# Designs tried in a protein design run: designed miniproteins, single chains, continued (4). Part 104

Each design is a single chain, and the fold is of that chain. pLDDT is the mean over its residues in the fold that is shown.

## One batch from the design tools (miniprotein)

Design m15589
Fold by ESMFold2-Fast:
Structure m15589 (fold): chain A 88 residues (1-88)
Amino acid sequence: SLEELAQRARGLISRIATAVTSLLLAEHDNDEELKKINEKLIEELTAELERVLAQIEALDPQVAAALREERRKALDEARKLAAQIISR
């Protein structure tokens, strides 16, 4: 259903946002292993999210657009969180 797909997309967005924060912290700490782990995780989760968003867009383009905006905001907040942690 559209509702189940939207819920799955939101779960993926949350996981990507967490991985982005972790990647930025790993880059600051020069942790090459953790950086590679998070880069791969972001790539895999983003590919899955794009598949889910394509299914949602076929059913309701407005819901897909709203979820893409939710992704943009979540990633912006993840970057702000990383910057806040790094500044301590």
Scores: mean pLDDT 90

Design m15590
Fold by ESMFold2-Fast:
Structure m15590 (fold): chain A 64 residues (1-64)
Amino acid sequence: KFTVSGITNALCAHLAVLVAKQSGMQPGQTATLTCNDGVGILTLSNGNTAKLPSCSADGTVTCE
């Protein structure tokens, strides 16, 4: 189960969860979304990053 904290935009939350799921995130792991120059950067627990255009929000995605 994926939970989202701090990301109030539903589309951004959905995209962050999709990227986290595609990365093979395991229970207990967390991905962090940060705004970098107007683009959301999702940092996965394995150190990989993904860009989320138009998602200028900070927050986390946790696998439970």
Scores: mean pLDDT 75

Design m15591
Fold by ESMFold2-Fast:
Structure m15591 (fold): chain A 63 residues (1-63)
Amino acid sequence: MDASAEAQRVVRAANYIMENTPDDKKAHEAVDALGRWVAEALAAGRRLSEEELREKADELLAK
């Protein structure tokens, strides 16, 4: 599958985090955590859906 489409989904999830928190530090920490989770999932051969990325973003924002 096209790696560009996967990258765009990750960027949208990161933007969602940035738009949905008033705390810049919390936003950056959540985006960094999302990036690490994505890297681990891709290294394990997993394909990430928009729904999975959104669920992870919501989980990170709840912490």
Scores: mean pLDDT 77

Design m15592
Fold by ESMFold2-Fast:
Structure m15592 (fold): chain A 66 residues (1-66)
Amino acid sequence: MEELYEEAVKLIKEIWKKAEEKGILDSRTVSRIAALYLDAIGAYLEQNEEMLKRVIEEAKKLLEEL
């Protein structure tokens, strides 16, 4: 569980850094990043491993999209 949460947070930080470097930290991008972060926190607090894996998958897709 802890490892999955760390992976999710690491990916979210990479998304933010990539968006910042590209100059695309607009309200839509920030909202998408915030939603992923809130989902990761919620999944971790609920000990929901499957939800955390879904957050990781979605974060990877967003990172590729940017």
Scores: mean pLDDT 83

Design m15593
Fold by ESMFold2-Fast:
Structure m15593 (fold): chain A 100 residues (1-100)
Amino acid sequence: SMEYEKKIEEYKKWIEKSSAEEILEKYRKADEEERAIILKALELVAEERGKPTPSSLAQGIVAGDEEAIRLAEEIARRILEEAPGDEEGQIEVLIELYVE
């Protein structure tokens, strides 16, 4: 959908200029469809900045990349320490990882 792609591109441009706090607040106010678009835009910004994404980490793990495996374990440990059982806190950790 051109509308879906346009929304992702608009969010991507906004995310590039926004703090982790601003992105999290936007996510909190968003409905389920808009939250999915924000997360997709965040992943694209992370990829362009050379940061690890769920898809890039999964590919590295399947390929036996020891660095990808170690990085995935590090991210999992951070989520468990900072946001155990808290979906919103888990999203905050991911936003900080991808943006800051």
Scores: mean pLDDT 76

Design m15594
Fold by ESMFold2-Fast:
Structure m15594 (fold): chain A 90 residues (1-90)
Amino acid sequence: MSMKEKLEKAKELIKKAEELLDELVELALKGLVSEEEIRERVEEIKKLLEEAKKLGDEEQQKEAEKLLERVRKVEEDVLRLLETMKELDA
């Protein structure tokens, strides 16, 4: 794989991770995801970002790190939302 191909793949992986993260937030706000599905989706997004870090340049690695931090915050917020919704159903 050439440097150009690596940078192209890193860009695609970052874009896909952003799209999946935005989808997760939307589904969570609608109450359409379980706790298990949230964890699975977060793990997929993390894998994409880790791969992007391995393939990308310094800029793309930094972008992927910022997205990984955002993913962690979203996971915490979405899991808290689900917990609150469970209390309302009780």
Scores: mean pLDDT 82

Design m15595
Fold by ESMFold2-Fast:
Structure m15595 (fold): chain A 70 residues (1-70)
Amino acid sequence: PVTAAEKLAEERVRSMTPEERRRFARVFGIIKGLSEEETEELAERVAGSLEFALEVEREHRILMGILEAP
């Protein structure tokens, strides 16, 4: 089930340019501890695929929630 917050996040990703999606993916790759090369490959994939961009955005929010101290 998709929450209202997830719908807003999806609409945000849909409104992003490919360059903005690349920047988002780069930040996500750094947070996830990927290498520079892996981060660049992820960024191109996110720029080229809206479905993949939505998956990466959702994973980012989950990771940020897990990393936050209670």
Scores: mean pLDDT 75

Design m15596
Fold by ESMFold2-Fast:
Structure m15596 (fold): chain A 84 residues (1-84)
Amino acid sequence: MVPLPEEVEKKLQEIADNETDEVVAGRKAAEILREAGYDGLATQIDLQARLLEGKITKEQMIEELYKAGLLTEEQKQKLLESLK
């Protein structure tokens, strides 16, 4: 687990404390992480929020994670198989 800077963790905690909508919280968290240079983690959280909102399917989320370099080809195949 990669440790986040204390300032980033505090901003994420403030979102968690004040935002009850998981989709809105996820989008705000992704913006904070992207501004801090954690593009991979930001993309993962943004895709999770979109999945929860019903804007993408699980298959689309897996494909986008792979395109972003967040999954290996083996991990992508295993996740797609788990959806069958």
Scores: mean pLDDT 78

Design m15597
Fold by ESMFold2-Fast:
Structure m15597 (fold): chain A 69 residues (1-69)
Amino acid sequence: ADAELQAFDQEDQAVKQRLEKQTEEIREEASTLSPRKARFMLEVEEGARFTTQAVMNVVRRKLEQKALA
Protein backbone atom coordinates (compact mmCIF):
# COMPACT_ATOMS: atom_id res chain seq x y z
CA ALA A 1 0.00 0.00 0.00
CA ASP A 2 2.49 2.66 1.14
CA ALA A 3 5.21 1.27 -1.15
CA GLU A 4 2.79 1.42 -4.10
CA LEU A 5 1.93 5.05 -3.28
CA GLN A 6 5.64 5.96 -3.07
CA ALA A 7 6.32 4.31 -6.45
CA PHE A 8 3.33 6.12 -7.96
CA ASP A 9 4.52 9.46 -6.55
CA GLN A 10 7.91 8.95 -8.24
CA GLU A 11 6.22 8.23 -11.60
CA ASP A 12 3.83 11.18 -11.12
CA GLN A 13 6.81 13.51 -10.56
CA ALA A 14 8.50 12.19 -13.74
CA VAL A 15 5.30 12.77 -15.75
CA LYS A 16 4.96 16.31 -14.36
CA GLN A 17 8.58 17.14 -15.28
CA ARG A 18 8.02 15.85 -18.84
CA LEU A 19 4.81 17.90 -19.20
CA GLU A 20 6.60 21.05 -17.91
CA LYS A 21 9.31 20.66 -20.59
CA GLN A 22 6.65 20.18 -23.29
CA THR A 23 4.81 23.30 -22.04
CA GLU A 24 8.01 25.38 -22.31
CA GLU A 25 8.60 24.16 -25.89
CA ILE A 26 5.00 24.95 -26.89
CA ARG A 27 5.20 28.42 -25.32
CA GLU A 28 8.39 29.17 -27.27
CA GLU A 29 6.69 28.07 -30.51
CA ALA A 30 3.55 30.10 -29.65
CA SER A 31 5.69 33.25 -29.29
CA THR A 32 6.34 33.10 -33.07
CA LEU A 33 2.61 32.98 -33.93
CA SER A 34 -0.14 35.60 -34.13
CA PRO A 35 -1.91 36.33 -30.79
CA ARG A 36 -5.02 34.38 -31.87
CA LYS A 37 -3.07 31.29 -32.97
CA ALA A 38 -0.90 31.47 -29.84
CA ARG A 39 -3.98 31.46 -27.58
CA PHE A 40 -5.47 28.48 -29.45
CA MET A 41 -2.24 26.47 -29.18
CA LEU A 42 -1.89 27.21 -25.45
CA GLU A 43 -5.54 26.31 -24.77
CA VAL A 44 -5.16 22.94 -26.56
CA GLU A 45 -1.99 22.16 -24.58
CA GLU A 46 -3.64 23.16 -21.27
CA GLY A 47 -6.61 20.89 -22.00
CA ALA A 48 -4.35 17.92 -22.74
CA ARG A 49 -2.36 18.55 -19.55
CA PHE A 50 -5.52 18.68 -17.39
CA THR A 51 -6.74 15.41 -18.94
CA THR A 52 -3.45 13.71 -18.03
CA GLN A 53 -3.63 15.06 -14.46
CA ALA A 54 -7.24 13.83 -14.12
CA VAL A 55 -6.20 10.28 -15.08
CA MET A 56 -3.32 10.37 -12.57
CA ASN A 57 -5.72 11.59 -9.85
CA VAL A 58 -8.05 8.61 -10.48
CA VAL A 59 -5.12 6.16 -10.19
CA ARG A 60 -3.92 7.83 -6.97
CA ARG A 61 -7.43 7.69 -5.47
CA LYS A 62 -7.66 3.96 -6.15
CA LEU A 63 -4.27 3.36 -4.53
CA GLU A 64 -5.36 5.39 -1.47
CA GLN A 65 -8.57 3.32 -1.22
CA LYS A 66 -6.47 0.13 -1.30
CA ALA A 67 -4.22 1.52 1.48
CA LEU A 68 -7.27 2.18 3.68
CA ALA A 69 -8.51 -1.41 3.29
Scores: mean pLDDT 74

Design m15598
Fold by ESMFold2-Fast:
Structure m15598 (fold): chain A 71 residues (1-71)
Amino acid sequence: SIAEKTTKELVEELEKKAAETTDPQLRDALQRLRLTIQDLTERESKRLSDEDTKETIEEVYRRGIRLLDAM
């Protein structure tokens, strides 16, 4: 599905960022965002269309990254 493909790409992006950081607080925050996105995908895919699930995941990712970039 489009949502599952998007989730995989965003999870890989977050894992890469977590591996590249030397800040343990930022690493933990990136891993929490990864788990949140994975859990959200599983839950929302049961009630929303594939397109709506993708949009929801991308929005959560954008907000999460914006918060972390402000740290």
Scores: mean pLDDT 84

Design m15599
Fold by ESMFold2-Fast:
Structure m15599 (fold): chain A 67 residues (1-67)
Amino acid sequence: SENVELVLKNKDIVPKGVEQFLEITREVLEREKERKLSDEEIAAILGVPVSRARQVLEDGKELLEKV
């Protein structure tokens, strides 16, 4: 779980894309400080299907903890 970078790498996410992903993840977390977001809202901000929104957000949170 701590090797989220490795998981993203295996999904063809390039290192250059990681910084943008972290920035988008921060945006979601900042918006959640104002109010709780729905899975659909999180999916829209992250640009992923609703079924993957939670997984992608959790992956982003783990990466942010390491940075």
Scores: mean pLDDT 68

Design m15600
Fold by ESMFold2-Fast:
Structure m15600 (fold): chain A 79 residues (1-79)
Amino acid sequence: MKKLSEEAKKKLLEIIERLEKHPDPGVQALAKRVKEAVEKGSYEELKKTLDEIIAENRHDPLVLTAAREIKEVLDELEK
């Protein structure tokens, strides 16, 4: 199990804080769910959570855009 680095957590939490301020309730719900996964500190749990959000919200373009943004940052930090 790969743990998120402190640098990765900090970068992800900065993005999450911005998304929590988004006016869309779906994006706010995504931000809360992703924040819980980041706080657990597991790369695998966070990736699984993002994949589940993308699969569940395939018809919500705002939620998909936010989830993909977080996934892109996560992939960059963990390469």
Scores: mean pLDDT 78

Design m15601
Fold by ESMFold2-Fast:
Structure m15601 (fold): chain A 79 residues (1-79)
Amino acid sequence: DVAERAKKLIEEILKKKKLTEEEIEELRRLADELAATGDPLARKAAQYIYAAVAAAEQGHMELALESLKLALKYLEEYL
């Protein structure tokens, strides 16, 4: 399940408080799949994952982690 995979990855990232380039690519892929579901909670989670990826790519790690916390909240509501 894409939502369970996204949740697992986000929880791992939040635990170590850092994002690798590989994890950024995986998050983007998972966000695309979540957005494609058409579910409003899954789409909201995807929006926060996209925001986290954008923040991380700009060097704003703290903002990226906060966006992932919000994505996790919506994923937990969806699951």
Scores: mean pLDDT 86

Design m15602
Fold by ESMFold2-Fast:
Structure m15602 (fold): chain A 81 residues (1-81)
Amino acid sequence: SMEQKAQALIAQISAELRRFLAAETVEAKRAEAQRIGDLIRQLPPEERGIVADLVRALATSLRKVDPEASELLLRAVDEAE
Protein backbone atom coordinates (compact mmCIF):
# COMPACT_ATOMS: atom_id res chain seq x y z
CA SER A 1 0.00 0.00 0.00
CA MET A 2 1.02 3.65 -0.36
CA GLU A 3 0.97 4.00 3.44
CA GLN A 4 3.42 1.09 3.86
CA LYS A 5 5.70 2.57 1.16
CA ALA A 6 5.63 6.01 2.85
CA GLN A 7 6.45 4.45 6.25
CA ALA A 8 9.40 2.53 4.72
CA LEU A 9 10.74 5.72 3.07
CA ILE A 10 10.35 7.70 6.33
CA ALA A 11 12.31 4.97 8.18
CA GLN A 12 15.07 5.21 5.53
CA ILE A 13 15.11 9.04 5.80
CA SER A 14 15.47 8.71 9.61
CA ALA A 15 18.41 6.28 9.16
CA GLU A 16 20.12 8.58 6.60
CA LEU A 17 19.61 11.61 8.92
CA ARG A 18 21.45 9.70 11.68
CA ARG A 19 24.28 8.93 9.20
CA PHE A 20 24.30 12.59 8.11
CA LEU A 21 24.66 13.79 11.74
CA ALA A 22 27.39 11.18 12.42
CA ALA A 23 29.36 12.05 9.24
CA GLU A 24 32.84 13.49 9.93
CA THR A 25 33.74 14.77 6.43
CA VAL A 26 32.07 17.33 4.13
CA GLU A 27 32.05 14.73 1.32
CA ALA A 28 30.18 12.21 3.51
CA LYS A 29 27.69 14.89 4.68
CA ARG A 30 27.08 15.95 1.05
CA ALA A 31 26.46 12.33 -0.02
CA GLU A 32 24.04 11.72 2.88
CA ALA A 33 22.20 15.02 2.21
CA GLN A 34 21.75 13.99 -1.44
CA ARG A 35 20.34 10.57 -0.38
CA ILE A 36 17.93 12.30 2.03
CA GLY A 37 16.76 14.58 -0.82
CA ASP A 38 16.31 11.60 -3.17
CA LEU A 39 14.21 9.78 -0.55
CA ILE A 40 12.03 12.85 0.18
CA ARG A 41 11.33 13.20 -3.57
CA GLN A 42 9.96 9.61 -3.59
CA LEU A 43 7.38 10.36 -0.86
CA PRO A 44 3.71 10.98 -1.76
CA PRO A 45 2.89 14.75 -1.93
CA GLU A 46 1.13 14.87 1.48
CA GLU A 47 3.96 13.16 3.41
CA ARG A 48 6.63 14.98 1.34
CA GLY A 49 5.60 18.42 2.64
CA ILE A 50 5.45 17.30 6.28
CA VAL A 51 8.82 15.47 6.15
CA ALA A 52 10.47 18.35 4.25
CA ASP A 53 9.32 20.80 6.96
CA LEU A 54 10.69 18.55 9.74
CA VAL A 55 14.06 18.21 7.97
CA ARG A 56 14.18 22.01 7.44
CA ALA A 57 13.57 22.49 11.18
CA LEU A 58 16.49 20.14 11.94
CA ALA A 59 18.72 21.97 9.42
CA THR A 60 17.81 25.35 10.97
CA SER A 61 18.73 24.03 14.45
CA LEU A 62 22.22 23.13 13.06
CA ARG A 63 23.02 26.67 11.76
CA LYS A 64 25.02 27.77 14.84
CA VAL A 65 26.80 24.42 15.39
CA ASP A 66 27.52 23.33 11.79
CA PRO A 67 26.55 26.02 9.23
CA GLU A 68 27.87 23.95 6.30
CA ALA A 69 25.82 20.88 7.30
CA SER A 70 22.75 23.15 7.69
CA GLU A 71 23.23 24.58 4.17
CA LEU A 72 23.78 21.12 2.58
CA LEU A 73 20.62 19.73 4.18
CA LEU A 74 18.46 22.81 3.33
CA ARG A 75 19.62 22.72 -0.31
CA ALA A 76 18.83 19.00 -0.62
CA VAL A 77 15.31 19.48 0.84
CA ASP A 78 14.55 22.55 -1.32
CA GLU A 79 15.63 20.69 -4.49
CA ALA A 80 13.51 17.64 -3.51
CA GLU A 81 10.29 19.63 -2.97
Scores: mean pLDDT 87

Design m15603
Fold by ESMFold2-Fast:
Structure m15603 (fold): chain A 89 residues (1-89)
Amino acid sequence: PVVPLIDYPKTEGETLSPAFSLQDPKNKFSYIAELLDGGRVRVTAYAYDENNNIVEKVTVEGAMAPDESLLDVVSELVKKAKELLKKKL
């Protein structure tokens, strides 16, 4: 079955989407991945200093195609967010 696509999710004030976190201790980064309405995925990446304070963040979003897995989309977005964080540091 084909799910109708929506152009842009108008977020209601509370997001009930699943969220999960990933750690990257080698780079002192962490990632939060959220599944949004309409098959969109958001990854927010945080960079930490020597005292574990957030010094930089980037957010990337992508759309999940009907035949893509959530893990594949998250993996690609984490890779993009990691590169963007490294370029800012």
Scores: mean pLDDT 69

Design m15604
Fold by ESMFold2-Fast:
Structure m15604 (fold): chain A 56 residues (1-56)
Amino acid sequence: MTVEEVAALLQEKFHLPPAAARRQAERLLARHGGDDRAVAAELGLLPKEEIEALAA
């Protein structure tokens, strides 16, 4: 995912202002080395079954 895509999800799901969403998106992508699924899992956007598969 791009920073803009993660920022859009943060605005939609967590009602963050655009500037705060962008900063959080940059932090999440940097933390996970750009791993889209790890970012989505941290945000709770994946179904339980997919989160469990990533944990295995």
Scores: mean pLDDT 70

Design m15605
Fold by ESMFold2-Fast:
Structure m15605 (fold): chain A 72 residues (1-72)
Amino acid sequence: GAAAEALLQATREHVKELLEKLKKYLEEQFPDAEIEIELLDLETAKVTVTKDGKTTVLVVKITEILEEVKKL
């Protein structure tokens, strides 16, 4: 129904906004790294980290992005 569709759209927009803020935070913590975050679904994101000419691509849970990037 229209209510369920509106809630899903609002949730996607909210998650994208949170990922944008997380990207800025990670860029401040790792200034020598270039970080890109792409939302794949409501639970999963593709994170691309480029550091010292090496590119690492991760597919991780949104809740684990910070932990996984810290391991690099």
Scores: mean pLDDT 80

Design m15606
Fold by ESMFold2-Fast:
Structure m15606 (fold): chain A 108 residues (1-108)
Amino acid sequence: SRKEELTKLAQKATEYVNKASMSKDKKKAAEYLEKAAELLKKMGFDASAKRLEEAAKVAKEGSLKDGMLKATEALSAASNEATAEDVMAGASLGVGAISAAVSYLSLS
């Protein structure tokens, strides 16, 4: 079903965001955020996916801290979109947003 598919994709996206948030390497963090963005595209959240791709670019080319701030914003938006269709998918992406926010606050 659409709900089952959304929950599965959201959980995988959050796993990648968690890996990005634990990465000290800007390139690795960006790769994980890009993989999460691909999953948001599969969910149909194209605008949020594009914002998360922008977050990955900022992490890679600029500051990992700034990239995580932008990732938090993108995932919060995606969480709201997902919650309208599947509360469990929304909750999973919300956890991803929290992980990105914690990373942002922990980075110099």
Scores: mean pLDDT 87

Design m15607
Fold by ESMFold2-Fast:
Structure m15607 (fold): chain A 66 residues (1-66)
Amino acid sequence: SAAARAAANEAAARLAADALMHETRSFPVEEQRRIGEEAARRVADQPWAAAFRREVTAANEARERA
């Protein structure tokens, strides 16, 4: 179903974003933004790319405010 595919895409995006955020947690803010943008470009052709970009952007913005 479309709902199941959407849920799978959100789950894949969340898993990938969480891994990236964990890997880059000690990096400077500018480096975190650069790596996030590069990762989003690498996955641009994946069905979960839009969800991944949203997760990474939100997580980086939250870290910059923390």
Scores: mean pLDDT 83

Design m15608
Fold by ESMFold2-Fast:
Structure m15608 (fold): chain A 74 residues (1-74)
Amino acid sequence: GPFRLTRTLRLGDKGADVLALAAKLRALGFYDGEIIGTYDEALEAAVRAFQAAHGLPVDGVVGPATRAALEAAT
């Protein structure tokens, strides 16, 4: 199905949704690391870069605004 996230993700979180986040950021060119099920510091840096590029607060937390921006990004 289309890319969707349903919960807030932050440093230390684990799950299939973290894999989906890493894959999406890699597809958008913000992440060049391994696609793993753990929200590590490398993935947090990619989220911060995405937030800065999209005029969002750079907090490294994938909340509702960051999720909406990721879902809209191509």
Scores: mean pLDDT 82

Design m15609
Fold by ESMFold2-Fast:
Structure m15609 (fold): chain A 83 residues (1-83)
Amino acid sequence: DEVKKEIIKELKKALKKIEKENIKDPEKLLELINEVVAKIVDILNKYGVKSLPEELKEALQKILEALANRDLEEARKLIKEME
């Protein structure tokens, strides 16, 4: 599924950016999460997807929450499980 692969790629980019740039500010984390959500919406629009499967949507929500809370180990684990 190309949609799932592109979403995973954006989530991995966000995780790497938080780690590499050492982003700890909750406001900056929220801004980055909002950017990721916008990119995911663009991916869904590109592929004509109106809604994600419930399991994928739940996994995505948990990953975004882990990233927002800077729980990088949990985010990495959840991203790997989504693959």
Scores: mean pLDDT 84

Design m15610
Fold by ESMFold2-Fast:
Order: C-alpha cells, then sequence, then structure tokens
Structure m15610 (fold): chain A 56 residues (1-56)
C-alpha cells in the first residue's frame, strides 16, 4: 500500500513517527510497537518511534 511505502521511506530517513500512525499504517496494536522496541528494532521517545540505528 502507498501509505506503508511512505512510512517505510520516512523510517529509512531516520524520521520520528507518531506511535499511533505507525501502528495504524502497519495494522498492529500500539502494544506490538512497544514489543518491537524491546527487541531493539525500534527506538521510542515519548509518543514517537523510529527505526533503531541497528535496524537501518
Amino acid sequence: AEAQAELLERLRAGEWVPISEFARVLGISEAAVYGLAKKGELEIRGDKVRLSEEAR
């Protein structure tokens, strides 16, 4: 989907994305986003998320 491609491009650029937008575009729960962050795949700051340096 176009929205997923746009989100992926922003994440590759190191952009911070709202957790709610990230979860909605990927069709996962916000709890699942926090789960990915615990695995080191994502970095969370407040209400925003980005790809971890290791996942870029």
Scores: mean pLDDT 78

Design m15611
Fold by ESMFold2-Fast:
Structure m15611 (fold): chain A 68 residues (1-68)
Amino acid sequence: MEEKLEKLREEIRKRVREYLAQSDKPLTPAELVRRLRPFALELAKKYGIPESVARILLAEAVTEELKR
């Protein structure tokens, strides 16, 4: 169970990082969460993790990557 959760966290962080690297426009945290939410939810379904957990992990990943 913990292994799937960590893998989901890593894949969400990777997608946030890739999206920020490809963006030519300044993005707000809210816009990043909104744009990447479908990806996070689909990935959570693949790993059998609740959508609520995926939303939390996405918000955390966005916050961490924007602090860099």
Scores: mean pLDDT 79

Design m15612
Fold by ESMFold2-Fast:
Structure m15612 (fold): chain A 66 residues (1-66)
Amino acid sequence: SQSDLESLRESLERSIRELERARDEFMRKYEETGDIKYKVVADMLSMSISASELVAESAERLAAEK
């Protein structure tokens, strides 16, 4: 239902904000230490954010197409 898709979108938006905060923290650690492992984790988090954003956008479009 539209309500289910809207709830999913809101949950994904909250998850994306948490992932963005984690990404920024690991990127900061990379900048401070030069340790490549922090950059790798930040890059992986960026990929997860992009995937979650695609799902959120799809849920929004499907809710609107009624």
Scores: mean pLDDT 85

Design m15613
Fold by ESMFold2-Fast:
Structure m15613 (fold): chain A 92 residues (1-92)
Amino acid sequence: SPLNEVARAAAERLRAEGIRAHVLSADENGVLDPSDTSSSGRVEPGVPLFIVTTAENVETVQSLYPNATIVVYDGDIEATVERIVELARAAL
């Protein structure tokens, strides 16, 4: 999934830079893919949570995860990864 590829790439970049953040992808039903981090990690207090989804799913995902920062995937993997990394740098 492109959403999963974005989440994984962003998580790898943040890890390489020593930035503490969780990045997950969500489908149309708000189901999170934990392949890039443990399920426990996504609920760690004080650590920013970023969830990647498509524009049509933003309201559903935000309602399920009100404390997460929702990032919209628009078809550009590299641009979406860069946005997540920039947001995480600003949050930490």
Scores: mean pLDDT 75

Design m15614
Fold by ESMFold2-Fast:
Structure m15614 (fold): chain A 90 residues (1-90)
Amino acid sequence: MELVEKIAELAVKNRDLPEEELKEILKKYAIEQGLSEEEAEQLAKAALQGVTGRVIEGLEWTEENKAVREKVIELLTEEGIELIREGVFG
């Protein structure tokens, strides 16, 4: 699931951006990878939900969207553990 991995990685790398900007970046990337605008919107919303933990309106929980969310959570967990281990502040 190459697209799922790349969307999740992009979301985690850009998680410090405002939610609307993050969603737009993810949506544009998905469209460039050959998804329809509607499919791209759904994947972007799933990744945003993974990053923020908030309820995202209009998000449909397909197997693909769940995979994106789960991958974002995995990457954030790894990042958090790494930062704690290395004693990084900020």
Scores: mean pLDDT 74

Design m15615
Fold by ESMFold2-Fast:
Structure m15615 (fold): chain A 75 residues (1-75)
Amino acid sequence: LEEELKKQREKALEKRFAEYDPDGDGTITREELRAAFEAAGIHPSDEELDAILAQLDKDGDGTITREELEELFYP
């Protein structure tokens, strides 16, 4: 029940990020990540963002894919 709703929420969040990225290249910058959290009513600290980025260093190119972001919210 809650797990199923969590998946739906996760998909909705991913769609929101896709709309936020008009190019649709599937990458999200650190600034876009912060803006997305703020839009959700969350104001992460710089230290918290650094910790998140450290966990998502699979590419190491300074950008986050939607899949990596999704894994962050629902690992």
Scores: mean pLDDT 64

Design m15616
Fold by ESMFold2-Fast:
Structure m15616 (fold): chain A 94 residues (1-94)
Amino acid sequence: DAIKKVEETLKKVQAIYDKLVAELEALRKAGKWTSEKAYKLLKEASDESSKLVTELREWLKKQGVPVSPMLELAEKLGVVSAIDALKKELERLK
């Protein structure tokens, strides 16, 4: 159902965020931190997250499930804003 699909997507986006945090911490601990490397990791995480949220939005629409305005903007969400939007979508559907 819609709730399970949103929960599955949230878990995947959360995993992307957790991986990003771990990679950023590894860069800092290794003394390899640069803004360029950090921004590249953040961009890759945000792009992957945005793709998953966009796929969820299209699936929900095909099922006739109304989506929130934030989910309509899925392509513009970063990884953190995607997590927030998905949590609110779950609360709305429950």
Scores: mean pLDDT 85

Design m15617
Fold by ESMFold2-Fast:
Structure m15617 (fold): chain A 65 residues (1-65)
Amino acid sequence: SASELAALAQLEELSKSNDQDTVQTGYAVLIQQYPQSEAFKNAVRKLLSKNEDVETKEKLLALLE
């Protein structure tokens, strides 16, 4: 959907931040705000695979389950 595409664009922009608090808060809000289709979940997982902070990655991946 257009809303999911907009959310993914915002998540990609957030992924450029070096502030893990900003990444955690922004991702959590966007993940919880939109219906989680398999395409959306897979795109979020791919973005999170690029994050080197294990704690941030684990917390946000848990929101997809």
Scores: mean pLDDT 77

Design m15618
Fold by ESMFold2-Fast:
Structure m15618 (fold): chain A 84 residues (1-84)
Amino acid sequence: SNKAVEYAKKALEYAKKGDFPKAIYYLRLAVSEAQKEKDVENLKEAIKYAREALDIITSQGKEDYRREAEKILAELEKLLKEVE
């Protein structure tokens, strides 16, 4: 299932629109689907889009959104290490 990638892409779309609550919502869904992902390349792609969304949130968002996005990215990176 590429749902982790799909949700990470949606998070990036909402981050680009300045809708940080929606971006964080989809990042959390991406983490949930990533826990079921066994394809390392799909997981790497999800992390790539999640990281791009985080960069937008950290440059434009308030501190609370930045902290939440960084926690989500750390969880995705931890999952990648567990499947390699």
Scores: mean pLDDT 81

Design m15619
Fold by ESMFold2-Fast:
Structure m15619 (fold): chain A 78 residues (1-78)
Amino acid sequence: SEEDAAFARKATREIFKLVDEVEKLVSPEEGRKIHLDGIGYVLRIIGALLEGNVEEFEKDYQDAIEELKKRIEEARKA
């Protein structure tokens, strides 16, 4: 649906905003790894959305945001 597509676009933007923040704080090698992780998060969210599992895609989205925020904090501590 249009609403599902809008959510997928928003989730992608928010995830890659955090990925970009981590990427600025780490080495180029670690930046490539976090970028691939970001792609993985988006693919999982889209997969759950295509299956019509609202609870699972919301959980996957929140888990991705929480993990990325944790990585930002860890990178800032280093």
Scores: mean pLDDT 82

Design m15620
Fold by ESMFold2-Fast:
Structure m15620 (fold): chain A 98 residues (1-98)
Amino acid sequence: GKEFLELMDKLFEIVEKEVEKYAKEHDLSKLSDEELEKIAEEIAEKALEEKREEIEEYLRTVEKLNEEQIEEALEILKELLKAYALLLLRKKKEEQLA
């Protein structure tokens, strides 16, 4: 529904801001793919933590998920946010190498 899309937009915006901040403060051209993956995971965890209460409330009240299903959904969201962060970090690394 609309509420889910608005929540996803907020999460992606946090990831984008954290990637931009990291790229401004660090030389990504010197980082390995493994190091970028670790940074992407940290960014994903920050985004998820910032919106955790809103996500859990949405999943519990709108989607009617139980606590086990909510934990599984949070893990799926973390992997999605990590993949997005990694994509953006790799793009920033290529821009710094150009």
Scores: mean pLDDT 87

Design m15621
Fold by ESMFold2-Fast:
Structure m15621 (fold): chain A 74 residues (1-74)
Amino acid sequence: KIPSFEEINERIDYLKENVETMPVEDAGKQLLELAAQVQKAKEAGLITPEQFEELNKKLEEAAEALKAKIEKEL
């Protein structure tokens, strides 16, 4: 089952809030899974082009947070 816009949005927010406490591997896997879910929802017509852009911007923010975490581990 492909999650709704609201469910995907909440999952991205959860990832952003918890990235500092999550193992890098787990955060990375969740980011990739959420990106795949966003694409599937768009292809299935479950989200609008505007919602797709909104979720992608939030995914970019989550990716930047993960990158910052990785840079601290270097």
Scores: mean pLDDT 81

Design m15622
Fold by ESMFold2-Fast:
Structure m15622 (fold): chain A 76 residues (1-76)
Amino acid sequence: DTKEDIEKTVNRLIEDLLTGDLEEQALAYGALKVIEEKYDFSDKLTEEQKKRVAEAEKLIDEMRDSARKNRELRQQ
């Protein structure tokens, strides 16, 4: 695939992370990892796209923490 295809896919996955539920976010994160493995992000993405990928990973981590805390609160 071309750099443009990778960039569009990454942007789509970031949108899913921002607007999706936890399941959609987990699927988007998994897809990002597959793309990283296949396409070696270091050579294919701009600095801005790399920052977006890193930000998406942080969002997943924060959402996982929030989900765990919310699960504890729901155990009434």
Scores: mean pLDDT 66

Design m15623
Fold by ESMFold2-Fast:
Structure m15623 (fold): chain A 81 residues (1-81)
Amino acid sequence: MLSPDQVLALAEREIDNFLKDESKKLKEGKISEEEAIKRLEEGRKRMTEFIRQHLDEADAARVEARVDERVEEAKREIKKL
């Protein structure tokens, strides 16, 4: 079983990798800002499912809150590009 810290670290790494990949695609004109944001929201849903599969309700709620904050920050970073 993964710890809450491990699940959070995996989610944050996924968001960071997403930002690096999508920022590159945005700069190259391969993807729109709207498409990047949609993909990030789809990733959020997948991360929420992963969190709930690996953590109890209380730990899942805390990790989900942290992931939500990081996703909203990532959306702001995409909009600044």
Scores: mean pLDDT 82

Design m15624
Fold by ESMFold2-Fast:
Structure m15624 (fold): chain A 60 residues (1-60)
Amino acid sequence: MKTARELAKDPDPAKRDAGLAVVRAYELSKENAIFVARILSKDPNPAVAEAGKKALEDLE
């Protein structure tokens, strides 16, 4: 969760939105956060995909 919280403060809005989505999912459960991070890691936007991969590595 540290990585997702740091991404939520990123100056890049795409990375910020990705990080915030993972943080919000974690409020429901760690499993939901992992699920959202996996989806984001496959995003066609490389900035979003990289953010999702970093968040996923921190959660797994």
Scores: mean pLDDT 81

